# Ledger of designs, part 51: designed miniproteins, single chains

Each design is a single chain, and the fold is of that chain. pLDDT is the mean over its residues in the fold that is shown.

## One batch from the design tools (miniprotein)

Design m1750
Fold by ESMFold2-Fast:
Formats: sequence, structure tokens, C-alpha cells
Structure m1750 (fold): chain A 90 residues (1-90)
Amino acid sequence: MVIPPIDLAELEKLSPEEQLALLRERLAQIREMVAADDPLAGRRLTELLQALEYLLGEAEKKNDKELVEELRRLIEEAVALARELRERRA
């Protein structure tokens, strides 16, 4: 499966709920890529982490504590998946 990269400018146009929904869907798709030993999994995961860190910074500026908490949880899940991917390749 080929997942398109995340465009940060397009993400900024979405509501917080739509941003979270898209990011959760992408994380789920990347988990499937990791399970399938897809060579693009690492790159897509890096792109997702970059998008999550960017949106976390924007949410912190807006003092949106609920969005900050949800984004931090997604970052923790993505970091855990990155660790799993490294262990599978070792």
C-alpha cells in the first residue's frame, strides 16, 4: 500500500477533530505497513512524527490543552511503533 505524504499546509486548513482523525488513520495505516514489512514504513512514520510535532507546537501556542494531550498520546504511539520497526530490522 502506498500512502501519500502528509502536507502540513493542508493539515492547517482542517479542524482539530479532522486533524486528529487524519493522523490516527495514518498511524493505523503505518502500523499495517510495519506488519507487512513494507520498506516505506520508516519514511512514512518519520513524516507522521514531523506532522505531529508541528501540530503539537501550534496547539501549544493556541493553549488547546485537550489537543496537546491527544497529540502527545499519538506521538507516544508513533515512537513505540518506531522502536518496534527498529527491533524487527535488527
Scores: mean pLDDT 79

Design m1751
Fold by ESMFold2-Fast:
Order: structure tokens, then C-alpha cells, then sequence
Structure m1751 (fold): chain A 89 residues (1-89)
């Protein structure tokens, strides 16, 4: 199970590495809205990264492999968004 989760996360991380800052922001907003129902349209990219990290932490407390996978994916998305923001400075 862990091996399949790690492979899926690695594939997603590679995919995210091809995205622009604008595409990462759009993906983050869509993902957060889908998972939480919260209006995130007013959040800055830094605030989006913070929210992704908060949701990932809550999901990581879950017992299911799906929750663990989702938590890892959100952590990778938040990290890539932060890295891309640093590149724009």
C-alpha cells in the first residue's frame, strides 16, 4: 500500500514541476474548494499554501490509505507553490 502511495505521489510531484505559478494557484483553489467547500478566491498564493498545509494535517490524522494519499498530495502541492513563489522574488 505505502509503495503505491509513494509512486502516485512521485508521479504527481513530477507533474506539478511542469506547472506555472498561475496553474499551481488555480489547481490549489480548485482542490481546496472541492475538499472543503470554502470560498478561497480571495486568498493570496501564500495563504493558499497555508490552507493546503492545514487540510493536509487534518487528513493525515485519518485512518484510510486515501486520506494518507490526499494528505501527501496536498503537502507536495503546497511545497511546489511555495517554491514557485520564491522563484518570482
Amino acid sequence: VDEKIEATVAYFEEFLSTLSLEELVDLARETLYTLTGKDVSSLSPEELAEELEAVAEELSKGKSPVDQLAAKILEVLARRLREKLEEQK
Scores: mean pLDDT 79

Design m1752
Fold by ESMFold2-Fast:
Structure m1752 (fold): chain A 72 residues (1-72)
Amino acid sequence: SSELEALEAQNKRWSALADADTVEDLERLYEEMKREGAPQTDLLMVKLMIALKKGDVERARALAAEIEALRG
């Protein structure tokens, strides 16, 4: 079903995120996910991980707040 396919796609994205070691890997993953039409919350999570890797605490806080606002 479409629901199973969506869950499998999400699991693949989360696995790829866990395997990403560098900012460059995360930026590449972000562009791939954006092209595939990943949910905004998944895209924001990748942006948050990039900000954390760069040590940009202010951007990380803003992104975390945006994710919380979208998820409730």
Scores: mean pLDDT 78

Design m1753
Fold by ESMFold2-Fast:
Structure m1753 (fold): chain A 120 residues (1-120)
Amino acid sequence: SLIDELRAEILAFPSLPKEEQKKALERIVDRLLSLSDEEFERVFNYFRFHPLGPPVRREDLDAVIERAVELAKELGYEHLVPVIKAALSLGFTYEELKKYFNLSRREIAVLLVIMELALA
């Protein structure tokens, strides 16, 4: 399925050279952007309820946020850092991210990938 393919690509991401990581992010994002709005929301909510890594313990949350922030900076999305911190701390849905942060669909796709990478 699309979710299984996206999961495989995200899980393989940390094993790629840094130059290839930027290209892999763009491929994943472009694939998410090719979906209908409804299907994109379903994919986003699926990963929210079924993250790639084990459940994050309360004491480990700050370390997860720090990893996500560094990934955002390395991948050229430093402007998403405030949203990443809020999303990982408060656990926003796709609709809440659209409503409260006025994010583009591309920015929500990038946010999803960075959060899943930090949780893996």
Scores: mean pLDDT 81

Design m1754
Fold by ESMFold2-Fast:
Structure m1754 (fold): chain A 85 residues (1-85)
Amino acid sequence: AKKFDQAKVLEIVKHYFGEADGIPVADKPIKEIADFIVTKLEKGEEVTSKDVRQNVHLEGLGAVKILNNPELFNKLVKDIEATKI
């Protein structure tokens, strides 16, 4: 099975949702987003911002901003794919 570096994935998600939007996001939403994206990528499935929005319960305004920016979200997914072992 395809494996990703979970520590690097968490740092990437935190960077885009916490720092890229300038709004701090709690660790729980970061883990839920990371796990959802990794799970889909390990299955060879595509991940869209709409998929995350529908499947992850988000409270943060920063998370909403990145999910409304398809180019930024696509860059996040590519950075996660680059952590593949």
Scores: mean pLDDT 71

Design m1755
Fold by ESMFold2-Fast:
Structure m1755 (fold): chain A 93 residues (1-93)
Amino acid sequence: SIIDEVLNSSNLSEIQKKGAKYFLELFEKNKDNLDEEKLKQFVEENLYLVLPDVDISEEDIEKVVEYLLKYKTSEDKKKVLEELINYLEELSK
């Protein structure tokens, strides 16, 4: 899957890669039932799977929501996913 390709090329730790995979697969399963408000709640409730030890700001949540909305509608899903993972890598530092 493109999720595995992007995560395998990322600088996330092995634990963070597993969490990110689970988070993204959970998003893929539910994306057609997530409007913008439900998507924000989804990110608020599930981003700990990727970054359990990071204090996530409201601005960070909004940024992840923007990437997921872009991913949902993008013709180049791999590129958007790479941008999202790069953002998560910066938050993990």
Scores: mean pLDDT 85

Design m1756
Fold by ESMFold2-Fast:
Structure m1756 (fold): chain A 60 residues (1-60)
Amino acid sequence: GAIDSTKSSINAIVDKEVKSGDLEAAAEKAEKILRESKLTDSQIADIQIDLVDTLKKVVS
């Protein structure tokens, strides 16, 4: 579904940019995908929580 596709796209971009060491670029690209996703506010919030957890694991 749309939420799963959006999560997959964000995870792929975050993984790629994290490997390059550019966490700022990862966050910016993820935000753009969320803005263009046309998901509900609740769905976007769920994905944002998942993204924060992913980035937290990388910087810790």
Scores: mean pLDDT 72

Design m1757
Fold by ESMFold2-Fast:
Structure m1757 (fold): chain A 86 residues (1-86)
Amino acid sequence: PLPDAAQREEVAKKLMEELAERIGEILEYLKENEDLEEVLAQLREAAERYRAEGDELGAEVLEILRDLLEGKISVEEASKRFLALA
């Protein structure tokens, strides 16, 4: 069974709060273990797809991650943006 709308909203809020808390660790992991150029390309494509499908929250999350990986924003700024979405 799929979660209802209220459960999905609660899970999304929880994920935003966890992303805000863990974003520094996530950035470090990605820099050490992934091809950043490939990750950036995939994030851009996925964000455009999510926006086209009406998933604005998902698109915003991926855009925050992309800006952080490109060095356009700090870890602190990314954390604040995730908390604003929570």
Scores: mean pLDDT 77

Design m1758
Fold by ESMFold2-Fast:
Structure m1758 (fold): chain A 111 residues (1-111)
Amino acid sequence: SAKDQVISIFENFYKQAQGILDQMVALDPSLQPYADALIDTMQQTLSDLKNAKSLHEMQKIIDIMAIKVTGLITQILLEAKRAGNAESEALALQLSKLFNDTFKQMNSILS
């Protein structure tokens, strides 16, 4: 189903994002609060998607999540730049690209 496809895409994103966040925190432990907030947002989103009763409800969940995730990634990028940590900045950009690609994939199914 379209719902199962969206959930599968998001679960794959969650796994990849977790790996990137683990690497960023290993390089800069001060990023832990932002990583925790992203993980919490992803866990809540996955729960909300599984409980959604329509594709329209799933679209609203994804749109709200996108605002939160984009905000947190922006904060991570600013912190990495402020610290002068090029490796953390590169990982944050990788996470941003992964999210944008995932968001497009989910929207292509929900449209």
Scores: mean pLDDT 90

Design m1759
Fold by ESMFold2-Fast:
Order: C-alpha cells, then sequence, then structure tokens
Structure m1759 (fold): chain A 60 residues (1-60)
C-alpha cells in the first residue's frame, strides 16, 4: 500500500520534525508490519514549509 502524507509548518526544520514524528507514529501502529520511505520532499513557499512524504506500507 502506498500512502502520501502532506504536512505544513512555519519552517523547514519544523516540517522535517513533523515528518519524522508522522513516520514514527505509523511504524508504532500494531497493524503495520513494515514502512519504507519512498520519497521525502520539503518545499518552502510564501513563508511556509510543506513536507510531502510518500510511504510504502505493509500491513499485518
Amino acid sequence: MEVTVTLEADSEQEARELADRAIKAIKANPNVESVEVQSLEIRVEDGKAVATVTLKLTLK
């Protein structure tokens, strides 16, 4: 299963931290067997940072 998560933050550093937290939360879910990070892209536009994370999930 492929999942794309989009996260908005006020800075690139904050967007990176939010992405890390989201990935950790998904890995901690007992119904998730494995998580593979396919891509992580951070864009800064108009004073906001947007992180787009594409994950490949294997469920139990």
Scores: mean pLDDT 81

Design m1760
Fold by ESMFold2-Fast:
Structure m1760 (fold): chain A 82 residues (1-82)
Amino acid sequence: SAAEAQKLIDEAVQQLKQGNYQKALELAKKAADLGKDNPQLKAQALSAMSIALKKLGKDDEAEKYRQQAARLAQQHPQAVEA
């Protein structure tokens, strides 16, 4: 559900603040899957994945997900796909 995806995003952000980058990445991936039909939630989850990957030294993967998140947010500002 959207509420479950949002909870996982919030938990991923908290893990990032604590320096638990691998756990943050796992939570963000789970959120992206649960929020796959919600572009705003998916963009937030992909952004969290990007930050975690950059902290883990995976700069190329981080940039790829950062660009995907930015593109998705721009294409679907406040919109929900039916």
Scores: mean pLDDT 82

Design m1761
Fold by ESMFold2-Fast:
Structure m1761 (fold): chain A 55 residues (1-55)
Amino acid sequence: SAAQAEAHRELLRQVLDEIRQAKADLASGKITPQQYQELVERLNEDIIAASKELL
């Protein structure tokens, strides 16, 4: 449905924004490379879970 497609687009926008912020935090030393990797892995799991719910 259009509502599900819009919700998926909004989720992707938020994920990309969080990744950009995490990259900035990593570059400034606010988070470690390990914390960055854990964040990216969690976001990937969230995307996969959301994609499965659309099937």
Scores: mean pLDDT 78

Design m1762
Fold by ESMFold2-Fast:
Structure m1762 (fold): chain A 80 residues (1-80)
Amino acid sequence: AMGTVTVDASATTTSYSVKITVKIEGETETYSATFEVSRETPESTSPGTVTAPAEKAEEIKKKAPEMIEELKKAYEEAKK
């Protein structure tokens, strides 16, 4: 099996960050990747509360599986 995968997402005033951690069974090391999605057109919103738009939340969810695939490929590349 590929191992265990953990995905954590958070939002800040200027960006959204996602941390993906992959642990391969039988290996002592873990592979992790953190990527940030810049907040687009932040100045178009009124000053005050900063909220993550639904579209950005969807993008983060979509990117998470993609990053997992990249980590899997990187692991295979490193093994070879």
Scores: mean pLDDT 53

Design m1763
Fold by ESMFold2-Fast:
Structure m1763 (fold): chain A 69 residues (1-69)
Amino acid sequence: MVLGDSQDRVNQLQQQITSRGGQFLGGDTVRQPGGVGLDDETVLYATPQTPDDLLQEALDRGIPVVVLD
């Protein structure tokens, strides 16, 4: 159950970001605050699994945050 839900969530994130003209960052990249992929052109799509510190970093950098579901 957990693995299937995780994979479906990643697929949904990729589809939503692509359909909205954004770039998708993989799970490990999204979990690397201050790492490669968090720039001024990135939109962070938050899931229930997204850490609060990653959300705070996005806000500090002025990156838009969209909560999914």
Scores: mean pLDDT 52

Design m1764
Fold by ESMFold2-Fast:
Structure m1764 (fold): chain A 96 residues (1-96)
Amino acid sequence: DDRIDKILKDASKIKTVQQAIDAIKSLSKEDDRLTRMAKAAAIGAQVGKSGLPAFQQLSQSDNTKISSSATTAAWSISQGLSPRQAVQRVYDILSS
């Protein structure tokens, strides 16, 4: 799936918690809910547990696209998913 592979390629560039924070904040510009949630899940899974405190803080954002994305990123970490599994799970849930 070209869409999933593109999301995973972009997520693979995340090497630090700060890059994950910046990536979640950039999702304020993603109007497509499915794409936004899939990207958020991949970002969370890619950075892992070290990102949890930052995502918990971002979940308090007044920007609903940022807060929901941060919540989704934290969720993917809590599920122990790989980035590919996280993106696939979001598609399965939101396409059902």
Scores: mean pLDDT 87

Design m1765
Fold by ESMFold2-Fast:
Structure m1765 (fold): chain A 100 residues (1-100)
Amino acid sequence: MEEFKRKLEEEIKKLIEEIENLIKETGLDEEIKEMIKSLIEQILEIASLIEAVAALKGILIVTKAMTKDTRLEKLEPVFEEAQEERDKVLEEYEREKEEL
């Protein structure tokens, strides 16, 4: 269990760093940057470690897409992709947890 917890904590750190680097390097609107930062903070406050990893992977997918095009029409399929990835990650890590 401690090894699994450390793995999740390190994954969370890496995901946050990748998202923050994307935000820093891209010409995203400051309002959008603030929204993403606030969402990360809220997730870390309320989510379990597994839920946090899943949610952060979804945010990373959306953030990467937003660096290319912020139009809602282009983001709608990306939100679906992010939700699918979140659900997949939740299933995979819950299974790994049960195997410990």
Scores: mean pLDDT 77

Design m1766
Fold by ESMFold2-Fast:
Structure m1766 (fold): chain A 74 residues (1-74)
Amino acid sequence: SAAELRALRDEVYPIVGKYLEEKGYKLSAEQVEAVARAVAERLAADPALREEWRKDPTGLLEYAEEVARELAAK
């Protein structure tokens, strides 16, 4: 649902934003929002993956970096 996607985005936004900033990515607020949205959409599609990434955020952060690299290359 749209509400679930927004809740997931709001949950992951500060986590991915901080991580990408610490890694030196120069992304606009709009680009960070796009990364958070992509992560939220992936988690919403797979509830089991959501539980796994809550225990170990490594995969979530790797995916966030992948999306960020694509946006930074533009």
Scores: mean pLDDT 80

Design m1767
Fold by ESMFold2-Fast:
Structure m1767 (fold): chain A 99 residues (1-99)
Amino acid sequence: DPAAESLAHLEAETEKAKEKYKDNEDLNKALDLLLEALKLQITSSTPEAQERIRELLKEALELFDKAGYRAGVVFDDDGTSDMSRLRATIKIYKRPPPV
């Protein structure tokens, strides 16, 4: 089941990130929200799902920013390719000072 495999991959990546930052509550909550958004991205392509994904990502981004980090999620999603569900990558960076 390609969707189940993609989901397991994202859960594993999220768990690794949560373990790395386990002492940071805001990052852990942001990662949980990010995982929920990516699960929706894998399992649904409806406009309603896309709106919910945006809401989850916005909340996650706010928590990353509060923690002093930024996150990028890269998925090559045209809504029609199974490969787009397999390419989700979570990138976390320490936010630099605005200079």
Scores: mean pLDDT 69

Design m1768
Fold by ESMFold2-Fast:
Structure m1768 (fold): chain A 99 residues (1-99)
Amino acid sequence: SGMEVAREIGREFRAYLDRLFERSRRIAEMNEEEKRELAKKYGISVKEVEALQELSKEALARGLPAELLHTERIREKAKELGLSEEEIEKIIKFLESIR
């Protein structure tokens, strides 16, 4: 019984991680047109989508989806990319909302 429960939890967790990684890969691979479409759909700027793309690339290089990056690292990277505090808060809320 315990082994079956552990296998089910393991499968659900793997499926969840696979969805996060797939989303991060899609964002990392976005072209200019796709970035404009995402910006329009979510009411954020292209600059904010470009920051999200760079965060996704960094996360994947570290073996993580973007949603699992520490908030402090997201803030640091977004500041390096020239985002304002308001734009940084929008990126953080976006990453938290798409779990």
Scores: mean pLDDT 82

Design m1769
Fold by ESMFold2-Fast:
Structure m1769 (fold): chain A 91 residues (1-91)
Amino acid sequence: MTYTAETAQTPLRPVKRGERLTASATVTVDAPAGTQVEVHAAAIDLRDGRGAYATKTVEAKPGQTATLTVSVVAREDGLHQVLAVADARPL
């Protein structure tokens, strides 16, 4: 199995405490058709290092893509930026 991952970070911007900051990760999986693949994404708020995690199982075909949306809740008012990372593994 091979995979590639592309992530979209949030821009650095002022937010209020309790606001949900959302980032996305798109994973492209190359595996034999019918392979069960677990896709993972994590998001980290660079202001305080707090993170969130998401996972999704997909049935692969060559070139299969999966998009995961991950979000963190701002703990304080001020400038925040969220980065996302993604990974994939066969089950």
Scores: mean pLDDT 77

Design m1770
Fold by ESMFold2-Fast:
Structure m1770 (fold): chain A 98 residues (1-98)
Amino acid sequence: SKKELIEELELELEGYEEMIKALEEGIKNKTPIEELIKKLREIAEKYLEKIKDESMKKIFEAEVESIISTLKEKGPEAALAGLRERKEVLKLRIKYLK
């Protein structure tokens, strides 16, 4: 249903917000990339366990892997920018669903 879809998108949004906070703190504290990857995976796994729709779970997992790839290749500031962009797109999608 529309309500269930909104609830699951809000879970994805919470996941992105926690990952953004983790990257902001990691940049500030100069946390090693490998520790940041581990932290992002732990946050993602927590939210993946709460998402019930298999298609939404796969999309969220793919988006997280894309962010981790960016973190590895371009660094934490680029990964943070990507997460912030994904958060804004998701917020717009939730608003469109009303």
Scores: mean pLDDT 87

Design m1771
Fold by ESMFold2-Fast:
Structure m1771 (fold): chain A 61 residues (1-61)
Amino acid sequence: RERARLVARGFLELGGYRPTEAQVEALVEAAERRGLDPLTFASEHPEEVHRIVGGRPPPLP
């Protein structure tokens, strides 16, 4: 589970988000409910990822 949270956090940070711990946990839990890894879940259900993080990613420098 800690690895899944680390992967989910890294994925969101690479996508330009600054997720809270609660948002990381929500993403991991949503992926687990679907029987998916966080990366696969984010690829197949981007709308649910967007809902969890609650906004647009910050613009890249």
Scores: mean pLDDT 71

Design m1772
Fold by ESMFold2-Fast:
Structure m1772 (fold): chain A 90 residues (1-90)
Amino acid sequence: DLQKKLIEEIEEKIKELEKKREEVVEEIKKVVEELEKNPSEELLKRLMELGVEEVDLAVKLVVYRKMLELLKEGRLEKALELLKKEEEIK
């Protein structure tokens, strides 16, 4: 059952991306707290880098969640089109 296997793989990928995003958000919070106490150019650069990473993870989560929705609705072809587009961006 290819559809069931793809659903499981996409669910696992979503969990990995959610965990990474939580880690990035927690790091952003720590850097913001450190910036409030001791402003530095290095901390500002770090915050900018984390912001870019958070946005990238947020975009990937939207795409993978949409793929999961399509797979659960039986729209396998449309889900595979989204997967191909995600792979082509890299």
Scores: mean pLDDT 83

Design m1773
Fold by ESMFold2-Fast:
Structure m1773 (fold): chain A 87 residues (1-87)
Amino acid sequence: SEIEQKIQALQDAIARLQSLDLQSEADRQFLRVLQGALKQIQQSDNPQPLLDQLRSELGAILSDPELSALFSEPVVEVLRELHQKLS
C-alpha cells in the first residue's frame, strides 16, 4: 500500500543516516527525531496524519535556507529524498 511504501521510505532514510558518520549535533538530533517519528507511526492505528505532518516538517526545513544550513549536505540529501517519497 501507499502507507507501507512511505513507512519503508522513512525506515530507509533512518538506515541511510545511521550509515553516515554524523559529525554535527543537529544531524544527530535529526536522526533521533526520525527514529521517534517512525516509532509513533508504527504504534498508530492511523499513520497517515503522522506521515503528512512529517512531510510538512521536512518541506519547511528544505524551503528555509537558514534551517537547511544547520545540516550537513549528505543529511540534506536524505531529507530531500524522504520528502519526495512522502509526497
Scores: mean pLDDT 87

Design m1774
Fold by ESMFold2-Fast:
Structure m1774 (fold): chain A 55 residues (1-55)
Amino acid sequence: MSEEEKQRILDNAKAHMDANPTDRAAIDTVIGLVRKDVNDPEIIAELEAYAKTIL
């Protein structure tokens, strides 16, 4: 995966998470979809870290 593609995925996922702040179920759903589609542990770890800042 290219760095540009990785950043695009992160930006899109973070935007969806920002649309549902403090909603753990919605945030977990976004992360779950990214995990299922991409299955990149670095991307998932970054999204989980970001979720902690907005929950």
Scores: mean pLDDT 78

Design m1775
Fold by ESMFold2-Fast:
Structure m1775 (fold): chain A 88 residues (1-88)
Amino acid sequence: DSELERLREELQLAKIPLAFANGELTLEELKKLLELYEENGESELAKLVKEIIELHEKGDFESFEELVEEARKKIEEIEKKIEERKKL
């Protein structure tokens, strides 16, 4: 199911800001993920990780906190859609 795979990819994207905010990912791990995503041609994931790194390095913690809040809400939405898709 291509739609289910798309939802899983969007969920992976949304989890990155939250994982970093929760200390599950370090800045060094984000930099390694950026290299991995660029190597694998994951342009959207690479862009998101790069944005998070840049916001943190610039000290734009307000924009980062907004990104985390948005990500948390998006995770809930995507997980519900995945559950709905798995039922049938």
Scores: mean pLDDT 77

Design m1776
Fold by ESMFold2-Fast:
Structure m1776 (fold): chain A 104 residues (1-104)
Amino acid sequence: PLTPEQLAEIERVYDALGAAYHEALKGLREGLSDEEVRQRAIEAGKRAYENPLSDEERAEVEAALTPQELKAFRSAAIAYVLTKPLDFEKAAEEAVWRARQRLA
């Protein structure tokens, strides 16, 4: 069974992954360099993790995602918290990688 602390951490990681992905997707569509996209995604994800997204901000991020992507990010957040608690920067790098796969 999940503890309340694990559930709260899953929500924070989920917001971080979504924010990083949304920012990466925007940067890639704007034609930014790989380094600029990565830096923006890491910064956006870190901000969302440290300062939880509002309901409006979460809705904006989720509106940019497909139902399949939403499910994938939820599963990734659960995996990070339960199976291998990882440094936030690795979670942001995975979100950037997924954004690149979507645009390929």
Scores: mean pLDDT 79

Design m1777
Fold by ESMFold2-Fast:
Structure m1777 (fold): chain A 94 residues (1-94)
Amino acid sequence: SADELLAELEALKARLPSMSPEEALAAVRQLADRIAAFLAANPDLSAEQLSRLLTALFELVSLAIELYPELAAEISALMTPVVDRLRALLARAR
């Protein structure tokens, strides 16, 4: 569910400061795959649900880049397709 995915995003945000760069990059990759799969399985998400996910994702990406600036390019490459998909879905949502 969207609420479960939001909880996963918040849990990762709390864990990021204690991770190694390798662990952080692996966690971001796993999350990107998880969100992509969720969006593909849930085409009927409301504008509110999509907006909440997009906001939470921006907060996570911003924190990850702040904590691991050396990984900024890799994190951006992993997250850009997910963010673009969320934005496209939100633009078409009611």
Scores: mean pLDDT 85

Design m1778
Fold by ESMFold2-Fast:
Structure m1778 (fold): chain A 59 residues (1-59)
Amino acid sequence: GPMVAVAKEDVDGPNPTILSFKKGDKLTVLKEYSDGMVVAQDEKGTVGLVGKDKLEIVS
């Protein structure tokens, strides 16, 4: 199944490309890049970029 992650801290993204979330939010990782960024989807279906260091992979 898709890789599941939990947010380690609050992130308030200053632009529409960066995903905003709260600590403890469940995210689905859709794609990982070599630079440490991932494309993730929140529980509302919003897709954006997240630093992998902000996430704990739990799946």
Scores: mean pLDDT 77

Design m1779
Fold by ESMFold2-Fast:
Structure m1779 (fold): chain A 75 residues (1-75)
Amino acid sequence: AARRLAEEAARELAEKAADAAFAGDTEKAQKYFDEAVRRATAALVDELGLPEEEARRIATQAVLRVAGLIAQEKN
C-alpha cells in the first residue's frame, strides 16, 4: 500500500524529472526529483499516518524506482 501510494503521488513529478534528465537539464531534473519526494512523503504521512522519517525513506525509494523506469523507456 505505502509503496504504490508513494509511486502514484510522485509519478507526475518523477516523469518531469526523467524528462529533464533525458534532455540534459540536470538542475531541473534534481528540482523535480526533490519535489516528487516531498509530495510522496506528504501523501504517506497524510493518508497512512507514517512518521515523517519513515515516509521520506519510502518516498525516496519509490521516486527513484519510478524515475528509473521512465528513463529506461525513453532510452
Scores: mean pLDDT 77

Design m1780
Fold by ESMFold2-Fast:
Order: C-alpha cells, then sequence, then structure tokens
Structure m1780 (fold): chain A 91 residues (1-91)
C-alpha cells in the first residue's frame, strides 16, 4: 500500500471502530469487518475471495477481542493490523 492508501484505510478503520464501540452488535461488527476487508483487498488489487473472507474474519475477531478486554481505543489499530497481516503477502 502507498502511504496515502494506508492512511485512507486506517481512517476508515477508525470510523468503523467508533461505530463498533457504540453498538456492541456482533452482526454489525461482522458487516464492518467484511466491508473493511473488501476495501483493503481493493487497495491491493486482491480478487481472491478466500483471502477477503480470511481478512474479514480476522478483523472481526480483533474487534470482538478488544471489546471483550474493554480496550475500545485499540479497536482501530487491531483492525488495521489484522487486515495488514492477512493481506500482506506483499511485504
Amino acid sequence: LSPEQREALYAKMREAADRAAQTDNPEEIGELARSLAEEAAKFRGITDPKLQEAAAENIRHAVLDALAQGNKAEIADRMYMSARMTLSVFD
């Protein structure tokens, strides 16, 4: 990812993290994770649906773990790291 693409993706993850922290709804969190995985994959030109699904699931788990720990401030960072790690066959 370019620095500009990383900043844009992180900004979207911060917005999604704020939304997840307000609702605590597992279904809404799942939808946010899927949307972010699609956006991250789009920035990388990844068309493999299995990688997109893996990224979505990893982001979802990262959010749920942060919420369970009471660490709302970490949600955005954990979402970003999960997306990066799952899709980062490019480092």
Scores: mean pLDDT 72

Design m1781
Fold by ESMFold2-Fast:
Structure m1781 (fold): chain A 71 residues (1-71)
Amino acid sequence: SEKLLSIAKLLEVLGRKDDAKEIKELVKQGDYEKAEQKAKEALKELDREIKEGKLTPGEVVVVAVMKVIFK
């Protein structure tokens, strides 16, 4: 779906190229359920990194945009 491809592009911006590639491949295969699960796993890890103070303010904004797209 368009939402999952947008999330993959934002993951690439955050340097998560492997997660982005896997989501794109799953979308290409029509496996939207697994693509959504991978996106949720990546967002959960990013939320942990925010809580631990590991992301810049700009990266935190990118994660917030991803959450809005994923609704």
Scores: mean pLDDT 84

Design m1782
Fold by ESMFold2-Fast:
Structure m1782 (fold): chain A 83 residues (1-83)
Amino acid sequence: RLEELRERARRLIEEARKLGLPHGLRAAESALRAIELAERGDVTGAIGHVLRAIGELLDAKDPRERELAEEAVRIAQEALSLL
């Protein structure tokens, strides 16, 4: 459900911010944008933000950052699948 995905994305943003994990934060922010674009039916925009989240995951070297970014990518892909 989109409301649950949005809540999960917001929780990741807050966690990444508290832990000072920049790649995790940007991935989570991209996941939230993907959800918003998916809700509007903007498939192309949503795909762009899924790719952005994947880019942040690939740039993350810290295992904790990668774990947050992986969850962000999952959330973004799940949002896209609801279109």
Scores: mean pLDDT 85

Design m1783
Fold by ESMFold2-Fast:
Structure m1783 (fold): chain A 64 residues (1-64)
Amino acid sequence: MLERIERLLETLKEAKKAGLDKSVIQSLAERIKELAREVMPSLTPEEQKRVEEIVREAEKIAEE
């Protein structure tokens, strides 16, 4: 699951680089946040910290 969230972040970075609409970027960031919330209860503290970092990065990309 962590790998899936990391792959979504990479997709978000590529979408931003490709100049896709802000709505698409925001939708992708929201999906990352949603998936992060779903997996958090099953993760170790170390993995939870990584997921929180990914969510913060996704939010920054969506906000610029």
Scores: mean pLDDT 81

